Designed miniproteins, single chains. Designs and how they scored, part 102

Each design is a single chain, and the fold is of that chain. pLDDT is the mean over its residues in the fold that is shown.

## One batch from the design tools (miniprotein)

Design m3535
Fold by ESMFold2-Fast:
Structure m3535 (fold): chain A 100 residues (1-100)
Amino acid sequence: MLSREELFEKEAEEFEKVFAEAAKEAKEQNSPLKIEAKVEGDRLIITLTYTKDGKEIKKVMEVPLIPPEGMSREETEAALLASAEALNNYFQGKPVPPLT
């Protein structure tokens, strides 16, 4: 059984690969990459949507919603959703506002 830290690292690497693959395929097809985030209980659901060969492709990723120490669950949710929106704006060619 992998430790919690090892599982998190592995999931982070898998997310990076899924994002890179989706971004590459979307760019090759000249398709905008849409990133949607949804909170379900203790999970953050991220959906990547783009077009390949005239067909809509959806890739879904799930991450545990773990608040960092000193941050509420609601603040963590808001920060993650804001980050997903900023990333979506970036891949759609919109300027990303500074987070601070």
Scores: mean pLDDT 69

Design m3536
Fold by ESMFold2-Fast:
Structure m3536 (fold): chain A 76 residues (1-76)
Amino acid sequence: MPSKEEEEAAKKALELAIENEPDEEVRELLKKYAEVSEIIKKLLELGKKEEAQEVAKLAREGKLDEAIKLGKEVLE
């Protein structure tokens, strides 16, 4: 389970990366990472720790669209 400190650090890192990224396509990719982070947060709030870990794993593998799809399916 990621701590609040780890979640805040990851969110700040993403915000800084988005703010300092001049490439619109890369900014869009970073925004997808932010969406994955919000999905993971919601899954953890629902006690769905295993699903949150699967979404995080897909994101780490660069499969952001798959991570978002899985997270949305679990939340719906």
Scores: mean pLDDT 75

Design m3537
Fold by ESMFold2-Fast:
Structure m3537 (fold): chain A 100 residues (1-100)
Amino acid sequence: RIEELRAETERRIAEYEKKGDEVKAANLWVAGQLRLISLEMAEEGARLVKLILEDPEKAFEYLKEKNITLNEARLMIAAAYDEGLVTKEEYEKALEILES
């Protein structure tokens, strides 16, 4: 997904540059970078959901080691759900465990 997004974004930027629309090219590049960051968060969120569901104690240790706050963890999990990387049931169960 990340590689596909990079390739698609680069192609669209090149199209705007060919048309001489530097502002649209720049805006699309910024949007593409924000989307990449969001997608990376979603992938990490999906891994976190799996870890929380399989081993909650190990998940909490991971969050402490990486200095990830509970609010940051919730955002990552929400990003994974929004991108369709986890089911609604997995998302809701992970949040319940995280609130414990």
Scores: mean pLDDT 77

Design m3538
Fold by ESMFold2-Fast:
Structure m3538 (fold): chain A 67 residues (1-67)
Amino acid sequence: MKPAPLEVILELLQSPDPVLQALAARGMSEEDLRANIGKLSPRVLEMLARDPRLSAAKRAIIREYLA
């Protein structure tokens, strides 16, 4: 999937809504996810690790961060 513009992603990451934070993570490139993973709440990261809509590569990045 094509990554969303970084500006949109950063706006979604500032939201307290876990759904919008999850949408930001799904729209990121793998590089942007690695750079911004610390901005996501631990609960959102745990949910995303189990999300079938997220790519296997992005789930791997999240698992490495949570380990």
Scores: mean pLDDT 72

Design m3539
Fold by ESMFold2-Fast:
Structure m3539 (fold): chain A 105 residues (1-105)
Amino acid sequence: MEIIKVSGKLDSKNSGEVLEKLEKAKDAKVVIVDLSEVTSIDESGINVLIYAGKIMKERGGYLLIVSDNEEIKKKIEEAIKKNGLEDVVHVFDSLEEAKKYAESL
C-alpha cells in the first residue's frame, strides 16, 4: 500500500507532480490518494486521477481516494463512472476508512 497526500488544490499547476508520484506508486496493489486537505480540483486534477485508475485497473490493483468535500467527491465519482472504473477506484470520507478497505483486499 502506498499513500500520496495532496494539499490545497489539485490543478494544472501541480497535476504533473502528482502524476509522477502516482507513476512511482503504481507497483503497489493499492494506492491511496489523500485529498482530505484539497479544497478544489480542476479538469487536470480529475484527469490525473482517472489516468491512475486506468493504470491500477491494468495491473489488477486499486485506487482509493480520500475526500470529505461533497463537490470534489461528486466530480470524481462522475468521472469514475464515465470511464468505467467503479470496480477499481473507490472514494472514502476518511483515510482510516480507505486503509481498512485496503486491508480487506
Scores: mean pLDDT 86

Design m3540
Fold by ESMFold2-Fast:
Structure m3540 (fold): chain A 86 residues (1-86)
Amino acid sequence: DKYKEIAKEILKLVKEGKLEEAQKLIEENDLGELARALGELEGIDLTPAVFKALTPEGEEAPVVALAANEAELQAKKAAYEKQLEK
């Protein structure tokens, strides 16, 4: 699945803080298929968020911004739970 490979590259770029490069990859590809692949890889329901983000008046690509936000939220949740349980 070519979109899963592109989604992996986008997630890698997001992890490295290269949001502009990740945005460019999204702009060059089908947003719907990319959101599906990102959702499958990360277990994130991006479908409604992608539709909201189809009017990208922001600084970052909608799918990248949403994926980064959800990944950060999951990481913060895990870190917070570890802090409470240690």
Scores: mean pLDDT 56

Design m3541
Fold by ESMFold2-Fast:
Structure m3541 (fold): chain A 66 residues (1-66)
Amino acid sequence: SEREELARRYHRIGQEIIDSVRDQLSDEQLNELRSRIDQLVLQAVDQGWSEEELERQLREIAEQVL
């Protein structure tokens, strides 16, 4: 379904953010970032957010954890 394709795409975007900062974070910070990104992706898919809005919110979360 289109919703399942969107979910996979948004999870991939979230994973790319995690991978981009993985080497800069402690295990504790990495687990926090992963948890927050997972929650945000679920919300974005559920509420029909645009990819642009998702990217903006993901960037904000990453900056807060760093």
Scores: mean pLDDT 83

Design m3542
Fold by ESMFold2-Fast:
Structure m3542 (fold): chain A 69 residues (1-69)
Amino acid sequence: KAVEGGKLAYQGGKDNNGRLGLQGAILAMEGEPSKEAMGYGLEGTIQGVKNDNPAAAGGGIAAMDAGAR
């Protein structure tokens, strides 16, 4: 589900885990667009940027984009 993907991207950002962030983005892209997934993706992006983790930030952006579609 897109929401579950968004939550994984958010968790990847918080944990400074780029792999988890990217897995979350992939899962979000396979799900239905939802504003909740978009919100989690945005939070993951912010946390990834704060942690200087481009993979986590990128995963958050991708999850946010998937939620917005």
Scores: mean pLDDT 75

Design m3543
Fold by ESMFold2-Fast:
Structure m3543 (fold): chain A 95 residues (1-95)
Amino acid sequence: MDIEKGIELIEKGLKEKNEELVKKGAEIMKKGVKEAKEFLQSTTVVPKEVEELFERALKALEGVLKNPKSEKLAKEAIELGRKLQELVERIGRGE
């Protein structure tokens, strides 16, 4: 939910060339990523590959917050966030 909302705000900010909206989206997405990571770590042993994906997403979001006008960094964060959202949904469905 927060990851998806963050992605939508980043995409809107890029389309409107609104750096503040990109930052707001990145902050919301970062919160969602951190909450998802904490939930998984508290309930199961997280595979190294999945843990690395969370770290990569957080690092990409940090990059977006430092350079919100970079379409390349924003697109990387969006792609990583979508992969994490799909993973969290699959785990929630018992996969």
Scores: mean pLDDT 80

Design m3544
Fold by ESMFold2-Fast:
Structure m3544 (fold): chain A 87 residues (1-87)
Amino acid sequence: MVEELIEELRRLGEELARLLRRYAEAVPLDQSPEELEAGARASTEAVIERIEELAKEDEEKAIEEARRGIEEARRAIAELEARLAAA
């Protein structure tokens, strides 16, 4: 179960990274599109590592953390998609 949630979180993290790159290309930002994309991927991997470590001690807590990460990623994706559609 937790492995399926981690896979979904990784998939959403990759989607978020691609959207962040597109947003950065459309809007002048202090960071390059490449830096924002790389940063988003690094953040996703850090969250996944934390969930994997938590799963070794408490699988139920790991599932809850993964579910929260998925919900947050989905909200971030929806927010960026809305911003891109409005641009």
Scores: mean pLDDT 81

Design m3545
Fold by ESMFold2-Fast:
Structure m3545 (fold): chain A 81 residues (1-81)
Amino acid sequence: SAEDEVRKMVEGLREYAKTLPADVREKVLETAERLEEAIRNKDFEEAIRIAREAAEELRDVDPAAYTLLAMAAQEIERLLR
């Protein structure tokens, strides 16, 4: 399901965070926690906003984190259909 795909993306984001410098890792992990909470509460619109905002903040910091968050936002949008 789309929800299972989003959950896997959040897990992937957490796994990727382990490879990052401490400051960037902390920000990515905090974002993953916020996404998990929003998804748990079925606040998909909030989850999309969280992912997009974090992606934009990380665009110039880590392009891979940006891409992962942008992809997560797109997949969460499928849950609104």
Scores: mean pLDDT 84

Design m3546
Fold by ESMFold2-Fast:
Structure m3546 (fold): chain A 101 residues (1-101)
Amino acid sequence: MSPEERFDELIRELERLIFELIESSKVDPMTAVKILALFLAFVGDALVAMRTGDKASLEAAKETAEQLVEMLEEVANESDRPLVERIRQLLEEMIRIAEEV
């Protein structure tokens, strides 16, 4: 599988899990919008880093990923903690792919 194909697969899985967490943990609409904004910012910066090797975009993606995980940990129900951990793992894999180009 190409790095690009794997990255596209990870974006779709990450989006699916984020929406699942928003529904399962009954996240309020304003917080859900903030989570989705962080998700989109992460994907944008990570894609730029992967395509261009831009280190500033890679660092921005890392910072946004940390903010996203922190917000998810604050809003997630105890039963959804494994879902937050899975999201963290996907973000880390996407960052590794962006670094290895």
Scores: mean pLDDT 86

Design m3547
Fold by ESMFold2-Fast:
Structure m3547 (fold): chain A 100 residues (1-100)
Amino acid sequence: SEYEEIVIETAQELSKKIEETLSEEDALRADDYVLRMMTRVLDWLSRNPNASKEEVIEKVEEEFERMKEAIRADPRLSEEQKEKIEELIEEALEKFKEKV
């Protein structure tokens, strides 16, 4: 699916930027959240092969917000790290919307 390819590319680009911005240890924690988000979106796409562009965008926005909430709730990340990761997540979501 074209949407599956865009989701995978978006997740890969986000992980790369996180790895460039954070320490290796902190990037590994953040990458786990990215992987879980990607897995949930891909699972939803596989169950909804006829989803419209608008439905895909809505679902991706929902799962990105869920990812941000999980990161905000993580006691192992500092407030500065959470802010930086959240900024990268917002940038990734905007890029996703431009590609679809």
Scores: mean pLDDT 87

Design m3548
Fold by ESMFold2-Fast:
Structure m3548 (fold): chain A 65 residues (1-65)
Amino acid sequence: SLTAEELRARMEEVVERARAGELSGDEASLQIAGLYAQGVADGVSEEEARAIAEEAGRRLRELGL
């Protein structure tokens, strides 16, 4: 099961893979959406999961993705 800390770490990994050119912006966004859904299903609150996903989205925008 994903904790909020693990969800944040996995979303940050997606952002770093996008930064490294391993994922397109669309691929990274799809993976973030999937991680959000998995985190909520695993018991992360929707509020925390949303905040974590919004932070990952901000990081992708900073990369021009």
Scores: mean pLDDT 88

Design m3549
Fold by ESMFold2-Fast:
Structure m3549 (fold): chain A 55 residues (1-55)
Amino acid sequence: GSRGAAARAVLLAAGKLKPPVSVEELAEAGYREGQRAGLDASREAVLEAARQMGG
């Protein structure tokens, strides 16, 4: 479910869980991790990077 996916993305960003099932979840986790680390990156830029990794 969406709630479970959101929780998994948060935990993945913290390095606690396995990689997500979808490139979109990977992108969200990466975006969140970048924001936490103080990186100024857009969601679109992170999504494009995740797409390249998910291929």
Scores: mean pLDDT 62

Design m3550
Fold by ESMFold2-Fast:
Structure m3550 (fold): chain A 60 residues (1-60)
Amino acid sequence: MRVKVETSASTPEDEEVAERMKKLLSMHKPTRPVSGTTRWIDPDGTEHTIDFKVEPVPEP
């Protein structure tokens, strides 16, 4: 089964976290589109946001 995993991050460090999430999401292999947002705030007040979307890829 093939899946399409898309992520977007606000910073380069968050992009590394997004790549890990992308790998985990691809291992889950959903049969339906799944999307969500992960958000957290560091002790210094810096806010981080990662959006993700996983879709099954139609095969020819």
Scores: mean pLDDT 71

Design m3551
Fold by ESMFold2-Fast:
Structure m3551 (fold): chain A 62 residues (1-62)
Amino acid sequence: GSVKSLSPEARKALAEAGRLYQDLVDAGKSNEEIARELAEKFGLPVQPSAEAAFRALYERLT
């Protein structure tokens, strides 16, 4: 989805999540491990996948 009409803090959090995701992918982390790291970093409940964690973060910020 498009990141529009979000607060600067929400945009920053999504950008940080995207960078963390890419760093973990580059480090060879599993999708489940990326999901855990995103959940811990942003205070989310445990998610079944990195995509679910990213969606949960987006929904929390919007």
Scores: mean pLDDT 78

Design m3552
Fold by ESMFold2-Fast:
Structure m3552 (fold): chain A 80 residues (1-80)
Amino acid sequence: MEEERRRREIREAARFLGVDEETIERMVEEFEELKEEIEEAEKKGIDVSVYKEKVTEFLERVYRFYAEHIGEERLEELLA
């Protein structure tokens, strides 16, 4: 159910930002893959620092994408 809400928001964001849904879907897919890899690594006691770097880079790309369209101040208000 929460997954359906996220997909709807992704579609709305894609249309609002003027990008294709495929672009947003690729970002979501990359995030899900990283999440699974981190969870598996944590369960096995493997160093996750390398995966955290990839997640940080991904989040920075997403944050910049939103900030470019709505501005950093408005994004901070939305998150807080």
Scores: mean pLDDT 68

Design m3553
Fold by ESMFold2-Fast:
Structure m3553 (fold): chain A 87 residues (1-87)
Amino acid sequence: MEAALKAVQGMFLYISGLVEHDLGREEEAVHDLLRSAELLEEAIKLGYKEAIPYAIKTLRALLSLPATSEELKKEAQEKIKELEELL
């Protein structure tokens, strides 16, 4: 149950981040997408593998945003690679 709740919250923050990006709120978009990725990764660690595709989508969204730092882009690329190997 805790894993599924984290996944749902992560998915909501993914949508929130996309909406903030569409509104031009780039720093807020990065913040929500980072929190989304953290929650989805926690859900995966707790065994909720259905979160893997959403974690990949969230990390790819982080890579696409101009406000995302180069350090975060590097971390996101590495995490996407690791998660894709689990599919």
Scores: mean pLDDT 86

Design m3554
Fold by ESMFold2-Fast:
Structure m3554 (fold): chain A 82 residues (1-82)
Amino acid sequence: PNAQIDQMIAAGVSGDELVQQVVKLIYPQLVASLPALQAQNQVVKVKDVIRAKLDAGVSGDELRAELVSILEKPSTAIAEPL
């Protein structure tokens, strides 16, 4: 998971493209673990969280850490805000 995030950041992937790449990585895990409706709801939440972080100017190591957290625990990554 970390290597895929590092590759996306190194390649300059940002904005909507970054959101789409993260969704592409987590969606198979979500549909394998959750019913279709819950998987769709989790995708929407993940997209909203990533967009909010990008809009707030989060970048570099901080953005990387947030994306790693989402990819490691996609079904629960946004259940508890810090």
Scores: mean pLDDT 70

Design m3555
Fold by ESMFold2-Fast:
Structure m3555 (fold): chain A 88 residues (1-88)
Amino acid sequence: MEPRRYRITIEVEAKSKEDLLKAAQAVARALADMGLDFSITVDFEKNIITAEVTARSREEAERAAQAMVDALEKLGIKVKDYRIEEVE
């Protein structure tokens, strides 16, 4: 099966820009630990972290999203919402 790109968008409750940077680093580490190809973008005004991942299946993308959420919660960062979208 050809790997597909997925966009994972997470809205967090951040107290500072430093919290968002730590959140992005934790997300990057979680995705790297899974061996995924990814890119991360941070919206500091909206407190949104967006990861684009290349995954072998939708189930792998869902596991990636869960790993991101778990990494954030481990840092004490509250996740308000997240969504997964297939990108082309």
Scores: mean pLDDT 84

Design m3556
Fold by ESMFold2-Fast:
Structure m3556 (fold): chain A 75 residues (1-75)
Amino acid sequence: MKEEKEEAIREGARRALELGKKMLEAGEDLEAVVERLRALTEEDVAAALAAGDPYLAELIRRAGEEVIAELRRYA
């Protein structure tokens, strides 16, 4: 169900953003944090595509971009 997938993606994005903020607060470099989160997003996108779910892949990609944008505003 689309709503279920959207909810899971929102929860994942929230956790990723919190992780990114904690890494920045711990003194990690912003670009290093962004690179790590981008790599995780690409792995999840590849997994969704391999599972035959391009809709989920697109949701993951968009959520990852939004998390990165929010981290750049936070930093």
Scores: mean pLDDT 80

Design m3557
Fold by ESMFold2-Fast:
Order: sequence, then C-alpha cells, then structure tokens
Structure m3557 (fold): chain A 95 residues (1-95)
Amino acid sequence: SMNDLMSLVNQALTQIRDLISSQVSDLQRFSRLYSGVTRQVHLMMQSVRDGNTQAQQQHRQQALQLLRDSGLSSDTVSQIDSVLQQLTQQLQQLV
C-alpha cells in the first residue's frame, strides 16, 4: 500500500537525517541539505513505482552528490548509500 511505501521511506529518511546531523551542526545548512536529499528519495520511490530503473539510479546518484558537495565524509556517504540501496530493494518487493 502507499502507507507501507511511505513508512519505508520515512524509516530510511530518519536514518539519513541522523547520519547527516552527526556531521552538519549548522541548522540552516542541515535543513537545506536534508530537504534536497529528501526530494531525491521521494523521486527514487516514484521511479521504483514506475518501474524506471534508470531514473531510480539517477536520483540515488543525485542524493549522494548533494552529500559529497556538502563535505560529508566518504564513510558517512557510504553508509547513506547503503540505506538508499536497502530502501530500493524493499520498495521493489512491495511494487
């Protein structure tokens, strides 16, 4: 259901929020970065529902690029990438 998809997205976004907040203490910078990543994650979910693997991968890469451009460590970016990959697999099982 849509509620199940939203639940998975919200769980992933909570993990991502906590990982970003561990390295970004400035609230305004955090809010802009997290909003950008959240938008890409919602677009990834829509791409999975549409069966569009290329768009899904593009939005995942855009999310990771936002994190890299914001100066997050490679370890934190890799942890967030793992969260996004797991989310994609879980979403694919529901659609």
Scores: mean pLDDT 89

Design m3558
Fold by ESMFold2-Fast:
Structure m3558 (fold): chain A 54 residues (1-54)
Amino acid sequence: SRRDILQQGLQSYQQQIQTMQDYEKQHGPLSPEEQKLLQDYQDTIQYYKQQLEQ
């Protein structure tokens, strides 16, 4: 269902954020490009959460 797709997408983006944060701890601060990508993932998560509240 659409809900299942949105929930799977939400989980996937949350995993990407975690991976990026773990990478930052291991390799040093994220580049500006990586920081923007992280923000884009956070914005996408917020959008998916709003869609799931309907």
Scores: mean pLDDT 83

Design m3559
Fold by ESMFold2-Fast:
Structure m3559 (fold): chain A 93 residues (1-93)
Amino acid sequence: SVAELREQVEIVIEDLRKLAEESKDERTRKLLEESIKLLESLPDEYLEKALEIVLEAIARTAERYAEASEEEQILALAEELLRRLKELQKELE
């Protein structure tokens, strides 16, 4: 259901907002804020792919940066997430 996918994306947006608010690093905050804006602007047809991107970015960051600080893990997540969401946005042509 599109409504269920929208609800899941809204939950992700809220989680990213909390992460941005709690972040001590301005760069991390800006990257997360850009990802939020992209997620808010996505058409219904891209919601499922956006959720896949979020889950995959979280999983890959957790694996690659397991030994890193929490702040480094959050920055890595923010960078990967924004990169992949921008790639998805280009498919909107």
Scores: mean pLDDT 82

Design m3560
Fold by ESMFold2-Fast:
Structure m3560 (fold): chain A 93 residues (1-93)
Amino acid sequence: MLEELQRLAGQPEYQPAIRAAAEATFGLIAEGLAAGRSDEEILEAALRRLGVPESEARELARAIVAGDAAAEERFAALLLAALTAALEAALAA
């Protein structure tokens, strides 16, 4: 999951809204890793950025770190939905 996010965020984007969303996600992960934060802390912060409430983001981050496939799929769906919304907004402007 984190490796896929890093790979996607590293790809060149031409639309400002999509680039901003990707760079914000990548920057948060990169800063967390550089600061020595745990995977759980980085994932909780990313989930909160995606609009997940604090308590739910914390529980989901723990489930992902524990290897819960359903939690990982939910995180991927939330990220894809956020990127899709950013793309649609950029194309509509």
Scores: mean pLDDT 65

Design m3561
Fold by ESMFold2-Fast:
Structure m3561 (fold): chain A 94 residues (1-94)
Amino acid sequence: RRIKNKLTPQEKIEALLNEARRILGRLKEQGLVTPEEEAALQALLAQVRASTDTAEALALLGRLVDHLRRIAERRQAPEEILEELDAMEALLAE
């Protein structure tokens, strides 16, 4: 993906947290996430926010993106959501 020179780890964490919240919100609005799945995703978001270690936060974000992808694929979410998840995975790999 084409980005500015490079993102700091903190910038990556903030961008991924914002995108994860937006994707979860859209999945919830479309009825594509169960209360149990939402609770699990919210728990992961809370763990990322509570983390003081950058590597731990990025690992938790990786699990969060993986969970979102599994839900989106199982529920046949719109292609736009899958594309956003692909972008998040690319950002994590940087």
Scores: mean pLDDT 81

Design m3562
Fold by ESMFold2-Fast:
Structure m3562 (fold): chain A 63 residues (1-63)
Amino acid sequence: ASAEEKLELLDKAGVALATGNEALAQRYLDRLRAMGVPEETLALLEAGDFRGAARALREHLGV
């Protein structure tokens, strides 16, 4: 998956978490894990630190 696809999925996961759509959020999180996104980045997202999660993912991807 491209860096842009991972960032788009992270944003979608964050929106799903913020809106309480737990089933959709879980599907996006599982896909991000399968694509090798670090657990520390996903933990920031689940804690509601959407900005921190996006920054950590960009750093991990080198973009």
Scores: mean pLDDT 84

Design m3563
Fold by ESMFold2-Fast:
Structure m3563 (fold): chain A 94 residues (1-94)
Amino acid sequence: MVEENVELALRYLEERLTPETEEDLELARRLAEDPSGARSIADFIEEIRSLSPEEQGELLTRVMRISRENGRYAAEKLEEVGREIDEEIEERRS
């Protein structure tokens, strides 16, 4: 029961966290890096308040983990861009 409710919430959150706009990308970054991002997570939990307190607590834990993974995505993209710049510099030195 808990697993089914959490999986539905995770799917809903994945759809919301998938960046359709640059604003969504910025929000994902802030959630991963800024403790105040917990506010947005708390508001999301309130939307699913028909769940038991135990299920809400589990949901919050999983939402926090997804937010952390989004921060990792941002870091990987920054590293990729840095690598492309380094390659251009090397090519121009030849």
Scores: mean pLDDT 50

Design m3564
Fold by ESMFold2-Fast:
Structure m3564 (fold): chain A 97 residues (1-97)
Amino acid sequence: SEVEDAVASLEKMRAANADNPEIVELLEKAIEAVRKGTREGLVEALRYILKALRLKVEEAAKEGKISEEELERIKEREKEIIEEAAKYLGVDPEKFL
């Protein structure tokens, strides 16, 4: 099941980030949203996953692990992912903000 595979991936990501309670909370909300098995639930899950990714990227930038140029490339890729997901799910890109 795609839902079961997605939940398993999110559970692994949650375990890998157990030291960051904000990321853990976002991933737990994403798991709950995916388990709804609905298009709206998938939109909610992607929103939480993107928020978790932003926090992790900001933390890495603060620690000097990524350059300003790399951060801008990551932001451009995030925008592309949002636009593709919105088109695929038939929703407004603003739903992921």
Scores: mean pLDDT 81

Design m3565
Fold by ESMFold2-Fast:
Structure m3565 (fold): chain A 77 residues (1-77)
Amino acid sequence: MAMEKLKELNEEKLKEIKAEIEKARAAGASDEEVKKLAGLKLAEALEELARKAKELGLDELAEKLLEEAKRIKEAVA
């Protein structure tokens, strides 16, 4: 099912984001740097999910994911 593939990708992306955040913290990044990194990684993950949703014919979901990614990028800029 299309939604099952998106759920799997979402879980993978969340694990990647958590790993990057922990790595940044271990490297001595500030809370502000970690928040900006998390926002950027989340926006990138949403863009990848949107591409996958579009491939699966979920155009409305893809549009919403891209809009959310843009909002997050603007918030961390």
Scores: mean pLDDT 78

Design m3566
Fold by ESMFold2-Fast:
Structure m3566 (fold): chain A 91 residues (1-91)
Amino acid sequence: SKEEILKGIALILRLIGLKIEAKRVKTEEEALALLDEVEEIVDEAEENLDEELKEKVAKEAIEVLKIILENTSNEKVKKKAEELIKKIKAK
């Protein structure tokens, strides 16, 4: 539907914005907040989008998570990001 397509585009645009934020993250709190927002976007896609749009959201989400992993030395952040990547790739 038109509504589903618009929702998919909105979620993808949010993830593109989060890629910029991921490059600037400095604290555990900021990184965990970004991880939570990525998970919320992926969960919203699972509930509302078709398989093609879900796949596009998943790819953008994984890119955000990879940027966070590249920019963190924090073990808690790394574990949560890796776990979320595995969850997204499983479906």
Scores: mean pLDDT 86

Design m3567
Fold by ESMFold2-Fast:
Structure m3567 (fold): chain A 89 residues (1-89)
Amino acid sequence: SAELAAALAEMEKLVKEGDFEGAFKVAVDAVRRLLAEGRLEEALELVERAIEILKKYAKENGVNSLELQEYIGILEIIRGDLKSILRKS
């Protein structure tokens, strides 16, 4: 969706600027909206791509902050929960 693409583009911009908290908040806000609308598969896709964006930045730039690791960890928990829900549907 256009909204999913826009959220991911904003995350990439914020991550390149070093704003991991802002990028994380964009991801969580978009996931919450998709979940409220019952759009679970799109919520999962957004979470998976958000994790990829953060991990790619960490790897390419040698960034390994505790804050970045915590944000990735929270998103991985959300991903696991969404996968579990979708398997039961």
Scores: mean pLDDT 84

Design m3568
Fold by ESMFold2-Fast:
Structure m3568 (fold): chain A 55 residues (1-55)
Amino acid sequence: SAKLYNREFTGNLTAAEILLSLGVAPEPSLAPRRFPHLVVDNQTAEEIVARLRAL
């Protein structure tokens, strides 16, 4: 997708939590954390990954 619909959801979760939900980070200790399908799109996920690479 080509839209950042719900940017504010990232304010409620840390980047690490978001990556765990997307399956980018190592296996979580607890049940998988997923956000609703309409909250995160590919653009938002790519933005998060790109920022982590910049760190």
Scores: mean pLDDT 49

Design m3569
Fold by ESMFold2-Fast:
Structure m3569 (fold): chain A 78 residues (1-78)
Amino acid sequence: SAYLVTVEIDGSREQIEEIARKLMELPGVHDAGVDKNKPNVLLILADDEAAARAAAEAARELAKEMGLTVKSVRIEPL
């Protein structure tokens, strides 16, 4: 079953879009992008729970490398 990952990051839209582009290169990530109404929210659609967990950890590491703070991470089945 597919999973949705929601990550709140204190970055600009441009910085979060860069993270999303890199996450789309991961196996099992179907889509990633910035929430249309919340520029500090990253949404990731993953094929399964393992891909969702891997994408969440990758998002945390990418944010850290860019000097950004991750405020919350939520992983939920669709």
Scores: mean pLDDT 88

